# Designs tried in a protein design run: designed miniproteins, single chains, continued (5). Part 55

Each design is a single chain, and the fold is of that chain. pLDDT is the mean over its residues in the fold that is shown.

## One batch from the design tools (miniprotein)

Design m17886
Fold by ESMFold2-Fast:
Structure m17886 (fold): chain A 67 residues (1-67)
Amino acid sequence: EIEELISKLPEEVAELLKKFQAAADAGDIAAAVEYAKQLREKLEELKVSEEQRELAFKTMELILDRA
């Protein structure tokens, strides 16, 4: 499910979400926070649609909920 959601986002956002997921799963809080910051900055830089931004945030919440 999470991997399917990641695949629906732009590749640059998807790669950051994969790094965020790996950091969260490893319990690396510092890395997870840094990737979350980079993800928010990338979403603003790319000016993604509201739907894509919401999907990215939902995916991050699901990753944290399951980690």
Scores: mean pLDDT 80

Design m17887
Fold by ESMFold2-Fast:
Structure m17887 (fold): chain A 95 residues (1-95)
Amino acid sequence: SPAQRFIQQVDRLFEELVETIRREKLSTDETKDRIQQFLGEVYDLAADHLSPETQQRVMGVIMEGLNEIEANPDASNEELLEILQRTIEQVKQLV
């Protein structure tokens, strides 16, 4: 289904992001930039695979995740990834 393809692509992109952060030893600022890029890609996938109503809900969850990251300027990469993991699990619950 489109929903199943969406989840599979999001999971793949998330795994690639985590590997890149670990392998390249990114700074927290670089990690935040990559997370923002990743969440933009998740929204683009939602636009391709999901209904307009579900797309709006996905955007809401993404914005909440980004706001939590902004509210925690001293967060480590591990803490940023925990916020992102919770955000992605909430996105998956919408599909």
Scores: mean pLDDT 90

Design m17888
Fold by ESMFold2-Fast:
Structure m17888 (fold): chain A 97 residues (1-97)
Amino acid sequence: MAAEAEKRGKIIVYYAPWSGPSKALVETAEAQRAKGRNVELRDVATDKKAAEEAKSLGIKTIPAIVLENPDGSKKILVEGVRTDIELAMAQMVISSA
């Protein structure tokens, strides 16, 4: 139902272009956004506000995936991607938004 979909929240992907795992997550996030999923990409290398927000949330490693709840609260779902399995799991998180 529409009211439940509106309360789902937003997936935010914090990334940097120099990070290999970030590139794959950006491609996944762009594909999901094209399908109408509520997914936002934030480049911590070029966007100072994105970098400051990631730091304020306690994010130490990128890429990171954050769920923003309808009440404005944020939960870190993924912090850092070191293996192909972690990458696949992170892609599933974005795809489930």
Scores: mean pLDDT 76

Design m17889
Fold by ESMFold2-Fast:
Structure m17889 (fold): chain A 67 residues (1-67)
Amino acid sequence: MSAEEKIRELAEKAGISVEKAKEGLASVYQALQDGNEVAVRAAAKEYGISEEELKEILEEAAREGLI
């Protein structure tokens, strides 16, 4: 499944637009790059997924140029 499809699924689950989800995930990816594990964990809880799953989605989205 592509990172774009994963982002769409997270957006639908959270009740927000895909564009808003991309902006939010870009912010969380920046926090991950800065070593802010607390922010990453909080975001994972908000999306109702594991921290590991969120990190995988962030890395894949960054690799595909989506965030």
Scores: mean pLDDT 81

Design m17890
Fold by ESMFold2-Fast:
Structure m17890 (fold): chain A 92 residues (1-92)
Amino acid sequence: SLMDLQGQLQSHMRRVISLLQSQGKDDQARQLQQLTDQLLQHMQDRDTQGMQRTLDQMGDLVRDSITNPNLTQNLTTRLRTQGQLLSDTLDS
């Protein structure tokens, strides 16, 4: 369900936010939380364009904030996968 996908996304983002906080990147953690909240709102509104814009902003923030290339690649790939699943669910 959409609610289950929202829960999975929130769980994933909570882990990324915690990682940023552990690195002293509190501003980036706060920005990612705000983007996560915006993404959830777009999902509820079935605004696929808003979702895509927010996912792109989240990916950019993760790339700019995390210096480990393997971790960045894994996190951005997971965001893209979750975004595709959300889009497919909304189009159903």
Scores: mean pLDDT 78

Design m17891
Fold by ESMFold2-Fast:
Structure m17891 (fold): chain A 105 residues (1-105)
Amino acid sequence: DDVLKKSEEVFNSLPKEIQEDMKLLVVFQEENPDKSLTPYIIDGDLEGALKIIDENVSNEKIKERLKRAVEFFTKDPETYILVSLYLSHTPELIEEARKLKKELE
């Protein structure tokens, strides 16, 4: 799948901190399916995305990293779509992020 291969290449081209923060963002959305950040990111609505994070995340380290992810992807929603596609096909990377989240708590 050429699109999936492109999505992997785009993900791997991101700064390592943004790769990790994006995986945490996927974990947040799996745990909060009614609080999806996707519509805010796609619309470039940074204020809306940050409000959802502030209202639903109490851990300051996780909050900071999720805010960094939405700040990055609201400026580049096309990259967000491609990276989300890649991560939907790589459950092992999301499992790594669940372990990281538990260590930060």
Scores: mean pLDDT 87

Design m17892
Fold by ESMFold2-Fast:
Structure m17892 (fold): chain A 64 residues (1-64)
Amino acid sequence: SPREAAKRRIARLVRELQSKLDAGEITLDEAVEELRRFRAQLPDPRLQAAVDGAIKALKAHAEE
């Protein structure tokens, strides 16, 4: 489904950004900005909430 495809895209983006963050290739602020840009493209509030959750998880992972 389109929603399942969007969820897979969110998961892939989060994995890519986490990998780059862990490698020191990007800052936390840059990773959060990429997720916020992706969020802005999503018309579905449930998918937007999923991105918000991913941002919180990424911040927790980066800041411990």
Scores: mean pLDDT 82

Design m17893
Fold by ESMFold2-Fast:
Structure m17893 (fold): chain A 78 residues (1-78)
Amino acid sequence: TKEEALKAAKAALEAGAAGDGAAAVAGAEAGIAAATASGDLEAQVGAGLGAIAVGVGKIAGDPAEGGRLAGEAIIKGV
């Protein structure tokens, strides 16, 4: 649901801001899954942008920042 996506995205943003890359990625992935399952196009766009942020964060060696940015993208789409 959108509520589940928002909760997970906020957790990802908080974990990423605290430098917890593992928790930030986990929260972002949960938020992406919930937003994708919502059936809402704006939430799904947020999920797509969040997936890009997670992927780029992994490539750049900064999964915490990737998860934080993914959380922001999902929140904007919900």
Scores: mean pLDDT 83

Design m17894
Fold by ESMFold2-Fast:
Structure m17894 (fold): chain A 75 residues (1-75)
Amino acid sequence: SSEFEKDLKIYKSLSYEKRSVLEKAAIETLDKDPNASLEEVTEAALEEARKKGLKVSREDAESVSRLVLREHKLS
């Protein structure tokens, strides 16, 4: 629960643009490989943000990726 609360806090602190890019990249990665690891999803999200010129930390991308992984497993 504490990790989930931390991830939500980070997610809510991000701009809509950063959230949208990171979230979309994570979703697309999981659509192609439902068994992708957190590390693989995080790397894909970081690469997409970099391509779009967005400044995001690894912690930002990892938090968003963890939330998407959690939701994907529940759907």
Scores: mean pLDDT 86

Design m17895
Fold by ESMFold2-Fast:
Structure m17895 (fold): chain A 95 residues (1-95)
Amino acid sequence: SMEELIEELERLREELEEAIRNNASKEEVDKLVKRAKELFERVKEAFPDDEELIALIDTTLEFVDRYLKAGKYKEALRALAEGLEAVIRRLREMQ
């Protein structure tokens, strides 16, 4: 459901904030990014016609991937957390 999806996104946001505070390893960052991509695909499948939401997700993931390729793991997590917060806010407004 929408509520369950928002709850999963909120939990991931909390885990991202913790990972940033604790200077998470590359392996932990990779796992968090993978979970974010899986949840974002579920969001896109639920709202295939919401071009703004899809663009927000795709832009977030592009910045995350660019930071990861540059070895900037903390910046990748921050970009992901900011994008995730924006996605959660938009989904709540659609309720």
Scores: mean pLDDT 89

Design m17896
Fold by ESMFold2-Fast:
Structure m17896 (fold): chain A 95 residues (1-95)
Amino acid sequence: MEEEERERALKYAREVLKKMGIDSPEALKAVEEVVEKAIGKTPEEIARIYDEFLAKSDDPELKKAITIAMAAVDGLRLERKAEENRQKRLQELLE
């Protein structure tokens, strides 16, 4: 599951970066590093990782890439929680 979530987050972030005209190797590397560290983490840990990466970045383009990567990770985390809740409700309905 983590590997599939990582690939989906990377795909989403790369598509958004491409639409924004961001294709620098540094931006793509920042996205990969953010996703690798943040995938499977709690919201509190994700927030700390986000702050850490933003503090290390002085390039506005890299800050945008980091923000997009964090949005992708958080979006997949919320999707997973929604699916877990859906499965629990279905299990209850099966009686």
Scores: mean pLDDT 75

Design m17897
Fold by ESMFold2-Fast:
Structure m17897 (fold): chain A 61 residues (1-61)
Amino acid sequence: SHSEKLEEVYKKLAELVKEAEAKGIKISDDQERRALTVAVEAVQAGKSVEEVVELVRKVIE
């Protein structure tokens, strides 16, 4: 379901933020909002968790 996909995506997004912070890179609130918007829209469009994570990586890079 979309709910299950969103939970998996949020988990992966949290991992990306944690990795960046561990390296001393700060992710801004604006970057997080943009990433969340892209993730939600991609899930609603029926994209896989893997595809959504790839789109999010491109936004926060």
Scores: mean pLDDT 77

Design m17898
Fold by ESMFold2-Fast:
Structure m17898 (fold): chain A 65 residues (1-65)
Amino acid sequence: SVDELVQSLLAHPEAVVLDLKAHDFNVDALAEAVRISKNLSPEDARLAVERVVTRLKELGLIDKL
């Protein structure tokens, strides 16, 4: 499920920040990578990545660059 994927990604939030940096903070590119690796629909991958990015901003992990 999208919720289970979000929780899995947020178990190591620093690794997600590194993946975001590798994609120049292009959320669409990261969502496509997640779609392929987890065999998800494009809509579910985008929703999961958007939820993770929102949480990373709340934690201050993205805004400290």
Scores: mean pLDDT 78

Design m17899
Fold by ESMFold2-Fast:
Structure m17899 (fold): chain A 79 residues (1-79)
Amino acid sequence: GKKLEELLERFTEVYKKAVALAKQLNDSKALLEVEVIEGMALLSVGVGKVIGDEEFAIEQLEKYLKKLEELIKELEKKK
């Protein structure tokens, strides 16, 4: 569905920003957190597809997107 596709595109953009920021700060711990969040988001979307529940996939992706946005805010404060 359109909402899931738009949310996946937004997640990808935010993910790229988080990776770039963690690398700029040379923060290996933050980089690991970003990669874990991405892995959990993609796994949850995959599970939603397998069980035929797009709403579950959307809810999980929104949850991990929020976690990623909060991590970016924390990283921006470390400057």
Scores: mean pLDDT 86

Design m17900
Fold by ESMFold2-Fast:
Order: structure tokens, then sequence, then C-alpha cells
Structure m17900 (fold): chain A 95 residues (1-95)
């Protein structure tokens, strides 16, 4: 499973580079934001160790998915508190 995911990333980037230089450059820029690195460092790492690069990217993406899940939970808690506040205000104004 992990080895299959690594292979898909490597093959996907190689295919993208061949089919669209613009899309490839944009993808490197997005990965640079994900990894907290400069685009040229991302390119160099991919060229030097594509499998190790793919593993690092997968780990970073997993952390982002966990952070996104926490953000959704925070938004849900905020919405519930807003509803509770509106209910309390309505109750005080009615009685």
Amino acid sequence: SLEEQIQKIVEGLEKLKKESKLAFEYTLKLISYILGKEKEEVRKRWETDPEGFARELLEALKKLEEEAAKSKEFLEKLEKKAEEMEAEIAKELAE
C-alpha cells in the first residue's frame, strides 16, 4: 500500500512533467508550501531521491489531513456555541 502510493506519486510527477511544464511547475510550488521549503529545494530533492521525496510528501499530506479534521471540529463547536447564545438571548428577551 505505502509502496504503491510512493510509485503513484513518482509516476504522476514524471507524467505531469512530460505532458505540461506549466502544471508541473505549479505542482512543485504547491508542494513547496506543503513541505515548508523553497520550490528549487523541492525540485532537487525529487531529482535526487524521488522515492524518499514521495514518502516525505505523503507524511506531510497526512498531517495536513489531520489538521483539516481539527479545523472542521473547531468550526462545528463554534456553530454550536453560536446557536446556544442565540437561544439564551431569545429566552431572556421572551421572559
Scores: mean pLDDT 77

Design m17901
Fold by ESMFold2-Fast:
Structure m17901 (fold): chain A 100 residues (1-100)
Amino acid sequence: MTPEEYLARVDGAVQALSEAAELAVKGDKETAIELIKRSFVVLKGILEDAKKHGETAKEVADRAIKGLQEVLEKYKDAPEEVKKIINEGIEYAQKLRDEV
């Protein structure tokens, strides 16, 4: 997988998380939590796979961190369970960045 392909996949996973957070704010909390959990599993898989690619791993982790922080800022009114999962995603990406 190319660096550009990893970045595109991270952007896609972050966008899915953003859409789930918006759904939660609109009142469909249960569906949103299920979608955000699935998107987080996808994001973790991308981050773990990128770990094999050295220089790309840091860029992919940084992009995930930035994207997830933007989702938290945009959806401040999201349920605490949704915000908790997004924060766990940020912590996971930060830890991976530090391990590379």
Scores: mean pLDDT 81

Design m17902
Fold by ESMFold2-Fast:
Structure m17902 (fold): chain A 74 residues (1-74)
Amino acid sequence: MREKLKELIKEAEEAEKNNDLEKAEEVAKEMKKLTEPYAEEAKKRMEELVGATPDREKAIELATQAVGLELEKE
């Protein structure tokens, strides 16, 4: 799970580098799907991070780490 989310983050970075907005949107959607079961916790964390940093990509990365910690706890 954490590996797949990390893979999606890399794909998002690659899409931004190539200015492929369509791919970036697709990757963001897929990441959201993966985090939905932990949405309450991840959403809270994401909101806190987005408030501190308007860099959405960075906020998603940090939220992904939080989800990874939840998966470890289970």
Scores: mean pLDDT 63

Design m17903
Fold by ESMFold2-Fast:
Structure m17903 (fold): chain A 96 residues (1-96)
Amino acid sequence: TLEEKLQKLVDEILQLIDELDTLLNELKVKDPESYKRILKNLSEKYGNKDLSSVDAFRAFILDLIEKNKDNLELLQQLKDELETLIITINEILDSL
C-alpha cells in the first residue's frame, strides 16, 4: 500500500539520519574545516542559516519528515540526498 511505502521511506530516512549524526560528529573531530564546509553547503541547499550543528541539522530533517510524511516524492528525494551526503562524508574520512 501507499502507507506501507511511506512508512518504509520514513524508517529508512531515520536510519540514515542516525548514520549521518555519527559520521558528522566524526568529521567534526577529524577534519573540522570539511565539517564546517558541509554544514555551510547544507544551510545554502535548504535555505536555512540555523543549520550550524549536527543537532540542528537532525532537528531540521525530523521536522521536514513530520511536515511531509504523506509526500512520497519528497521523502524519496530526501532519502537520495541523505545517501549522497553519507557517500561524500565517507569519501572525505577515507582520504584522511
Scores: mean pLDDT 86

Design m17904
Fold by ESMFold2-Fast:
Structure m17904 (fold): chain A 68 residues (1-68)
Amino acid sequence: SWTPEEKARQIENLRTLRRQLVEETGDEDAGRRLDEVLRRMEGARTDEEFSAALDEFYGIAGRLYDRS
């Protein structure tokens, strides 16, 4: 299961990745979608909610890379 420290570290890493992806691709729409997912991760009440949001983040990021 995710510890609070692991969750916080993961969110910080993903914020950095989000910034880099938008800087490299110029896809501001993807940036907004990633920001929405990050907000859901921050508000997640269960490990399942957190993991689902994490999977969604990587799905968006992966599709963005496939197009770049």
Scores: mean pLDDT 83

Design m17905
Fold by ESMFold2-Fast:
Structure m17905 (fold): chain A 87 residues (1-87)
Amino acid sequence: SSSAYEKLKEEINKIYDELQKKISELEETLSEEEFKKKALELLEEARKRVEELTKKALEEYPGNEKIKELAEYSLELLDLWIETLKK
């Protein structure tokens, strides 16, 4: 079960790292309004990717508490980020 958890964590971390880098690049190149629009699109796409990964992992390991907690935490972080940008 630790292998499944570690793989999911690595995949989620990769999505977050890619997202963070792209958002930082957009912040440097776009106006505030254009940045907000593009950042929201990127965040919503990343959220879909994380949701699909975590849903599949939970279907394969339905009793794994660590996978469930990782899924909930990861989606909550993205939801908070999305809400912060929407204000």
Scores: mean pLDDT 85

Design m17906
Fold by ESMFold2-Fast:
Structure m17906 (fold): chain A 97 residues (1-97)
Amino acid sequence: SEVEELEKKIRELAEYLKKNSYVVDEEKISENKKVLTIKTDDNITFKVEITKTEEGVYEISISNTPSPILRAAVELYLKEEFDEKGIKYRIGSAPEP
């Protein structure tokens, strides 16, 4: 039940992000790399760095997520978007302790 409660919280946050997130800035670093700044009405702000590899896979790095639960919700939100578009992607692992 504890795992189910955690999963429910992550899903609820991901659904919240899907409904309330806006891209407020898009910065092109290079032809194959960009950074999106995403914000919600509740003043949650995070950044998504997208890099296209030579193999055609998109490397995704998420920053400015202050909690593991929020990071998991952002990852779920992005997975849903990329899967719907048929985009091959890889999300960076959490930093080693």
Scores: mean pLDDT 77

Design m17907
Fold by ESMFold2-Fast:
Structure m17907 (fold): chain A 95 residues (1-95)
Amino acid sequence: PVSTSPDERAVLIDVEIEEGEPTTATATGLVIKEKDGKIVEVTLLTYKYTLKDGEIVDKELLSSETYSADELSPEAKEALEKLEKAKAEEEKAKA
């Protein structure tokens, strides 16, 4: 029922918090699926969370776009490589 594949990686891109009644947070992320070290599928997800007293009380999927490796443009692949390089540099800075 739930994919527990070790080849699946979730990456949070952005979180925008709007304080109000209720407070809302919009989170954008990527779910990357890999086989034998190769990216086979990328899903771009945007969720909206409703918070009350600091707790998530509602979660709404605003958008979900799935791209197979064959559908990824060279520009999309380059963007993913740049994102991975940025994370590798962050790990390097970790000491």
Scores: mean pLDDT 68

Design m17908
Fold by ESMFold2-Fast:
Structure m17908 (fold): chain A 60 residues (1-60)
Amino acid sequence: GSAKQQELEKLIAENRGEEALELALTMSPEELRPFVSQLLAMAKDFGNEELIAKLREALA
């Protein structure tokens, strides 16, 4: 995985949800694909519509 994917895994593991969502917004849909299920639930809880749209794009 990329350096951003490794940082995202760390933030999720450390329960740093807000920082994880901010990082995810800077990542490509391809980089986000392995994390979609975890991030989609978090993005919905935080009401982050931009990230929800980006995660749906990663699944297409």
Scores: mean pLDDT 80

Design m17909
Fold by ESMFold2-Fast:
Structure m17909 (fold): chain A 66 residues (1-66)
Amino acid sequence: KKKELTEKLVEAARALTDPANAGLSVEDIAKKYGFKSKEEFEKAFTKHFGISPEQARALALARAAA
């Protein structure tokens, strides 16, 4: 149960931080990976990774854009 949620979070995090997906919103990625809402995804992501999805994306995309 939690193992499957963690796997889904990791895959969503990879998609979220992929420069090819920069045009997709956090909500689009959350729903694509089976989360009910952006808020549900944000809570699960922050609890697991310690940072928000927006912060994780900003860090990864800034590094890729440089």
Scores: mean pLDDT 76

Design m17910
Fold by ESMFold2-Fast:
Structure m17910 (fold): chain A 92 residues (1-92)
Amino acid sequence: VSEESKRLFNQALGNLTIAKTYLYNGDNEQAIDYLELAGKYAVQGLRIAGKFDTAKEVEELAKKAIQAIKNKDYKTALENIERIEELIAKAL
């Protein structure tokens, strides 16, 4: 894994942590914004690492998490966020 991919993965993980904090505080709009940013960094890092199938999986998980937040299904949102975290950790 390149240093560029690692930097992007660390940025993604940081933004996922911020998104979870906003969810905990009931700030769904900010949670969605940071989750979108995290997904973008994760997908970029995975593509640079040649992990195109994992990049697609993360993109779909991010979309599912955002939709779950909009539906106030916080359990499903957190499960999808945790799955994204797991996939990034395995790519590091």
Scores: mean pLDDT 91

Design m17911
Fold by ESMFold2-Fast:
Structure m17911 (fold): chain A 103 residues (1-103)
Amino acid sequence: VSAEELLEALRNGELAELARTLDHKLAAVASLGAQLRVLAESGERPGYVKMSDAEEVAREIAERTGMDAEEIIEILRKNASSEDWVSIEDIEAAVRELYEKVT
């Protein structure tokens, strides 16, 4: 959330709406991290998620929350140690960057 968005919400009396949107985005990022960790712990390669599976989870979260799916996927790819696999450590880094972007 930018300073401009905060000022605009204050001017329009929409601060409560902005707060609800932020809460939904924070919950979405937490859900993304939790889902990817479950896949990493129970998937084909212990401690890793296939990039294609991570992208699918990102698209589902984006659809439910109004977040940009491509932005989430870019952050996942940026933090991935491999083109095909995302480790638990890579997931934690991506989730941290997403929290910083939505706040």
Scores: mean pLDDT 76

Design m17912
Fold by ESMFold2-Fast:
Structure m17912 (fold): chain A 62 residues (1-62)
Amino acid sequence: SMAEERARLETERRGEALAPVVRDANEAYDALKAGASEEEIMKTYGLSRETVDSLRAHLAAE
């Protein structure tokens, strides 16, 4: 319905569009910190190599 579509779009705009990406990135970061390989993170979370490399660099630098 139009009401459902409007509510979904407003929720997306208010950060829910970013919430899954942020959650997946946080989980990937925690998994990298726990010792998961870069390739496993890319395959499991669907992240690009550049994104995983960035997370690894951030992890190393704190």
Scores: mean pLDDT 67

Design m17913
Fold by ESMFold2-Fast:
Structure m17913 (fold): chain A 98 residues (1-98)
Amino acid sequence: MALKPLPLPDLPPRDPNVLYLIKVGDKFFPVFELPEEYLPKNGLLSKEEIRELIEKYGIKAIAPATAYLRLNGLEHLIAANEAAAKALAEELGLPFVA
């Protein structure tokens, strides 16, 4: 899947403490670009890599990036992605934000 991360906005259309994710195979795609030290990880992230991001950036919640899927014509993935993001949030002990 040829997904491109969105740059971090100057003014927040999002909560900066929420990690917006799309499940791609066995990994997750962050829809907003991560800081420069994570440029190599702006591709697909494993659960362990997501745990590292939570610790380093103070991520407080997981969200399924539903608006990004709609904007890119991927509405057929919304339900599966919401389920995957919710399961990840439960596994990591974080709140899930729909």
Scores: mean pLDDT 70

Design m17914
Fold by ESMFold2-Fast:
Structure m17914 (fold): chain A 89 residues (1-89)
Amino acid sequence: MITEEELAKLRKEVEDLILDYLIARSTNPEEAKKLAEKAREKAWEMFDLTPEARSIAFTYLLFLKWVEQASPEELKKLAEIAKKIREDR
């Protein structure tokens, strides 16, 4: 059984990887690919922990799948938002 603090720490780790991925997509596609793979691996690790962790992991995985098909304009807008969120953390 995972504690609330442990779940919060795992969420932050995956979210930071997703933010770094979105930022890297506009400047370094190879680095972005590695960050996305790490984010997916961590999200899958969360999937079997608790129902809450599963729901959160599912949203991360769906978001990453959606981003793969997003237009360049959508990706640039997401990178801007990701930079702002990253600055607040």
Scores: mean pLDDT 81

Design m17915
Fold by ESMFold2-Fast:
Structure m17915 (fold): chain A 64 residues (1-64)
Amino acid sequence: KEEREKEEKIANYTVAANLLRVAEDFLRWLLEQASPERQPQYEADIADARAGLEGTEKKAEELK
């Protein structure tokens, strides 16, 4: 294992975390515009994105 490989892996997790944050924000925006029938699905998707973000951030921190 080389330090460069570790840095690249951390960078990849950081990008993934940023994408998940953007996805959560976008889903919240969609939730505000959603019909009542669609709101529960967006709320579930937001929860999934948040869980994924927490897991990804933890993996990035563990590699530092």
Scores: mean pLDDT 78

Design m17916
Fold by ESMFold2-Fast:
Structure m17916 (fold): chain A 69 residues (1-69)
Amino acid sequence: SLEEEIRALAVDGRVTVEQAVAVLVSHGFPEEEARFALAPLADADGTVTVEQVLAAAEALQRARALGAL
């Protein structure tokens, strides 16, 4: 699952934006939309929390269901 893949990549509960975008793209989300959702959340090290990635994935899934993606 997407959650299992993100958690497997996580170091101290965080993944890089590039790792998170790659996983989201592998699950059928557009790269631009995934990056747009995650890049503003990144800290100075270019990382996001697992919880932020899962929340972004849920938001992208809702946008797709509403025809907004």
Scores: mean pLDDT 86

Design m17917
Fold by ESMFold2-Fast:
Structure m17917 (fold): chain A 100 residues (1-100)
Amino acid sequence: SMDAKEGAEEAEEEAREAREYAKRGDDEGAAREALDAGRAADRASRGAKGEGGLSGGVGAGVAYIAAGSSLATKDGGEAAAKGAEVAARGAEAAAEGKWG
């Protein structure tokens, strides 16, 4: 439960940072934070083995795709921020399944 909770907290923080970079028009900054949110969601998913792990994994995948797309598109910062938020929600669901 601790790894899933820590991953969820990290994903939420990275999602907030991705949105702030997107608001400033920093698509590369938003993409970097979206990748970090995806990694945190993957960690939460692994910590939630058998309990909400799918939500964290799906969230991580969306964040990775959004980050890659944002680097290829001029207005991609919003896509990266949304992907990071999906990763944070998936990580939160994974963490909620592992209350000890």
Scores: mean pLDDT 72

Design m17918
Fold by ESMFold2-Fast:
Structure m17918 (fold): chain A 92 residues (1-92)
Amino acid sequence: MRRAIVDRIEAVLRERASAPLEEQLAALRPLVEEDPLGARVVEIGLKHGLPEVVALAMGIGELGAVARGEREALSDEEIEEIVKRIAESMKK
């Protein structure tokens, strides 16, 4: 279940709060990519030039929102639209 992946992500963030960013990203990326939605968010983000930290943060946020029932999972087209806007804003 997606909730179990989100709970594991939250546990890793808590346990690695004092770890270097690179170690946090290395621990979090496989967990986010374990979920098909998380994997797609990271893939699309990296494809459009988002830094890994931003792509992972977006994936974690999306998985959390869907797991909490705040919204339905975004389509690939909706993910691409949001990623393009973020990538464009980072070029300013």
Scores: mean pLDDT 79

Design m17919
Fold by ESMFold2-Fast:
Structure m17919 (fold): chain A 72 residues (1-72)
Amino acid sequence: SVREEAEKLAREVAEEVLKAALEDPSQASKVLGEKSQEFLEEALKLGLSAEEADKLGTEAIRKALEEWLKKK
């Protein structure tokens, strides 16, 4: 489904953002901005609203960060 495709994309983007931020913290804000914009554009092409895309992206980043923190 469109939602499943968007959720998979959100997870992949969130993991890429976290990895990039950990590799170069000075670029974290820039990478987050660029990847968030790319995700929004792709999600809109899949038929999601901007609000749905924002919610999925935010939740995916939160989950990726929580998983990283739990790894000690």
Scores: mean pLDDT 79

Design m17920
Fold by ESMFold2-Fast:
Structure m17920 (fold): chain A 79 residues (1-79)
Amino acid sequence: SKIILKLKMKDEIDTGVAAVAVAVYSVLYGFKKIEISGTEIKVTIETPDSKLPQYVKVVQDLVDLVKDLIEEVEIRIEY
């Protein structure tokens, strides 16, 4: 399965702060791809279906950590 997390941040400074948090989570949990464009951060996670609940929890924890910096959030799960 694939999880795609899209974060739209309030401004460029908040994007920089959130990007550091995303980078730390990527080192800890092994995110496949991180893309930053302006105030948008896109994270791609690939995981076996058996691990999908654990990675959904990781995504929820990351979003909660940076929630005050977020303008919009989108989470998509692809099989």
Scores: mean pLDDT 86

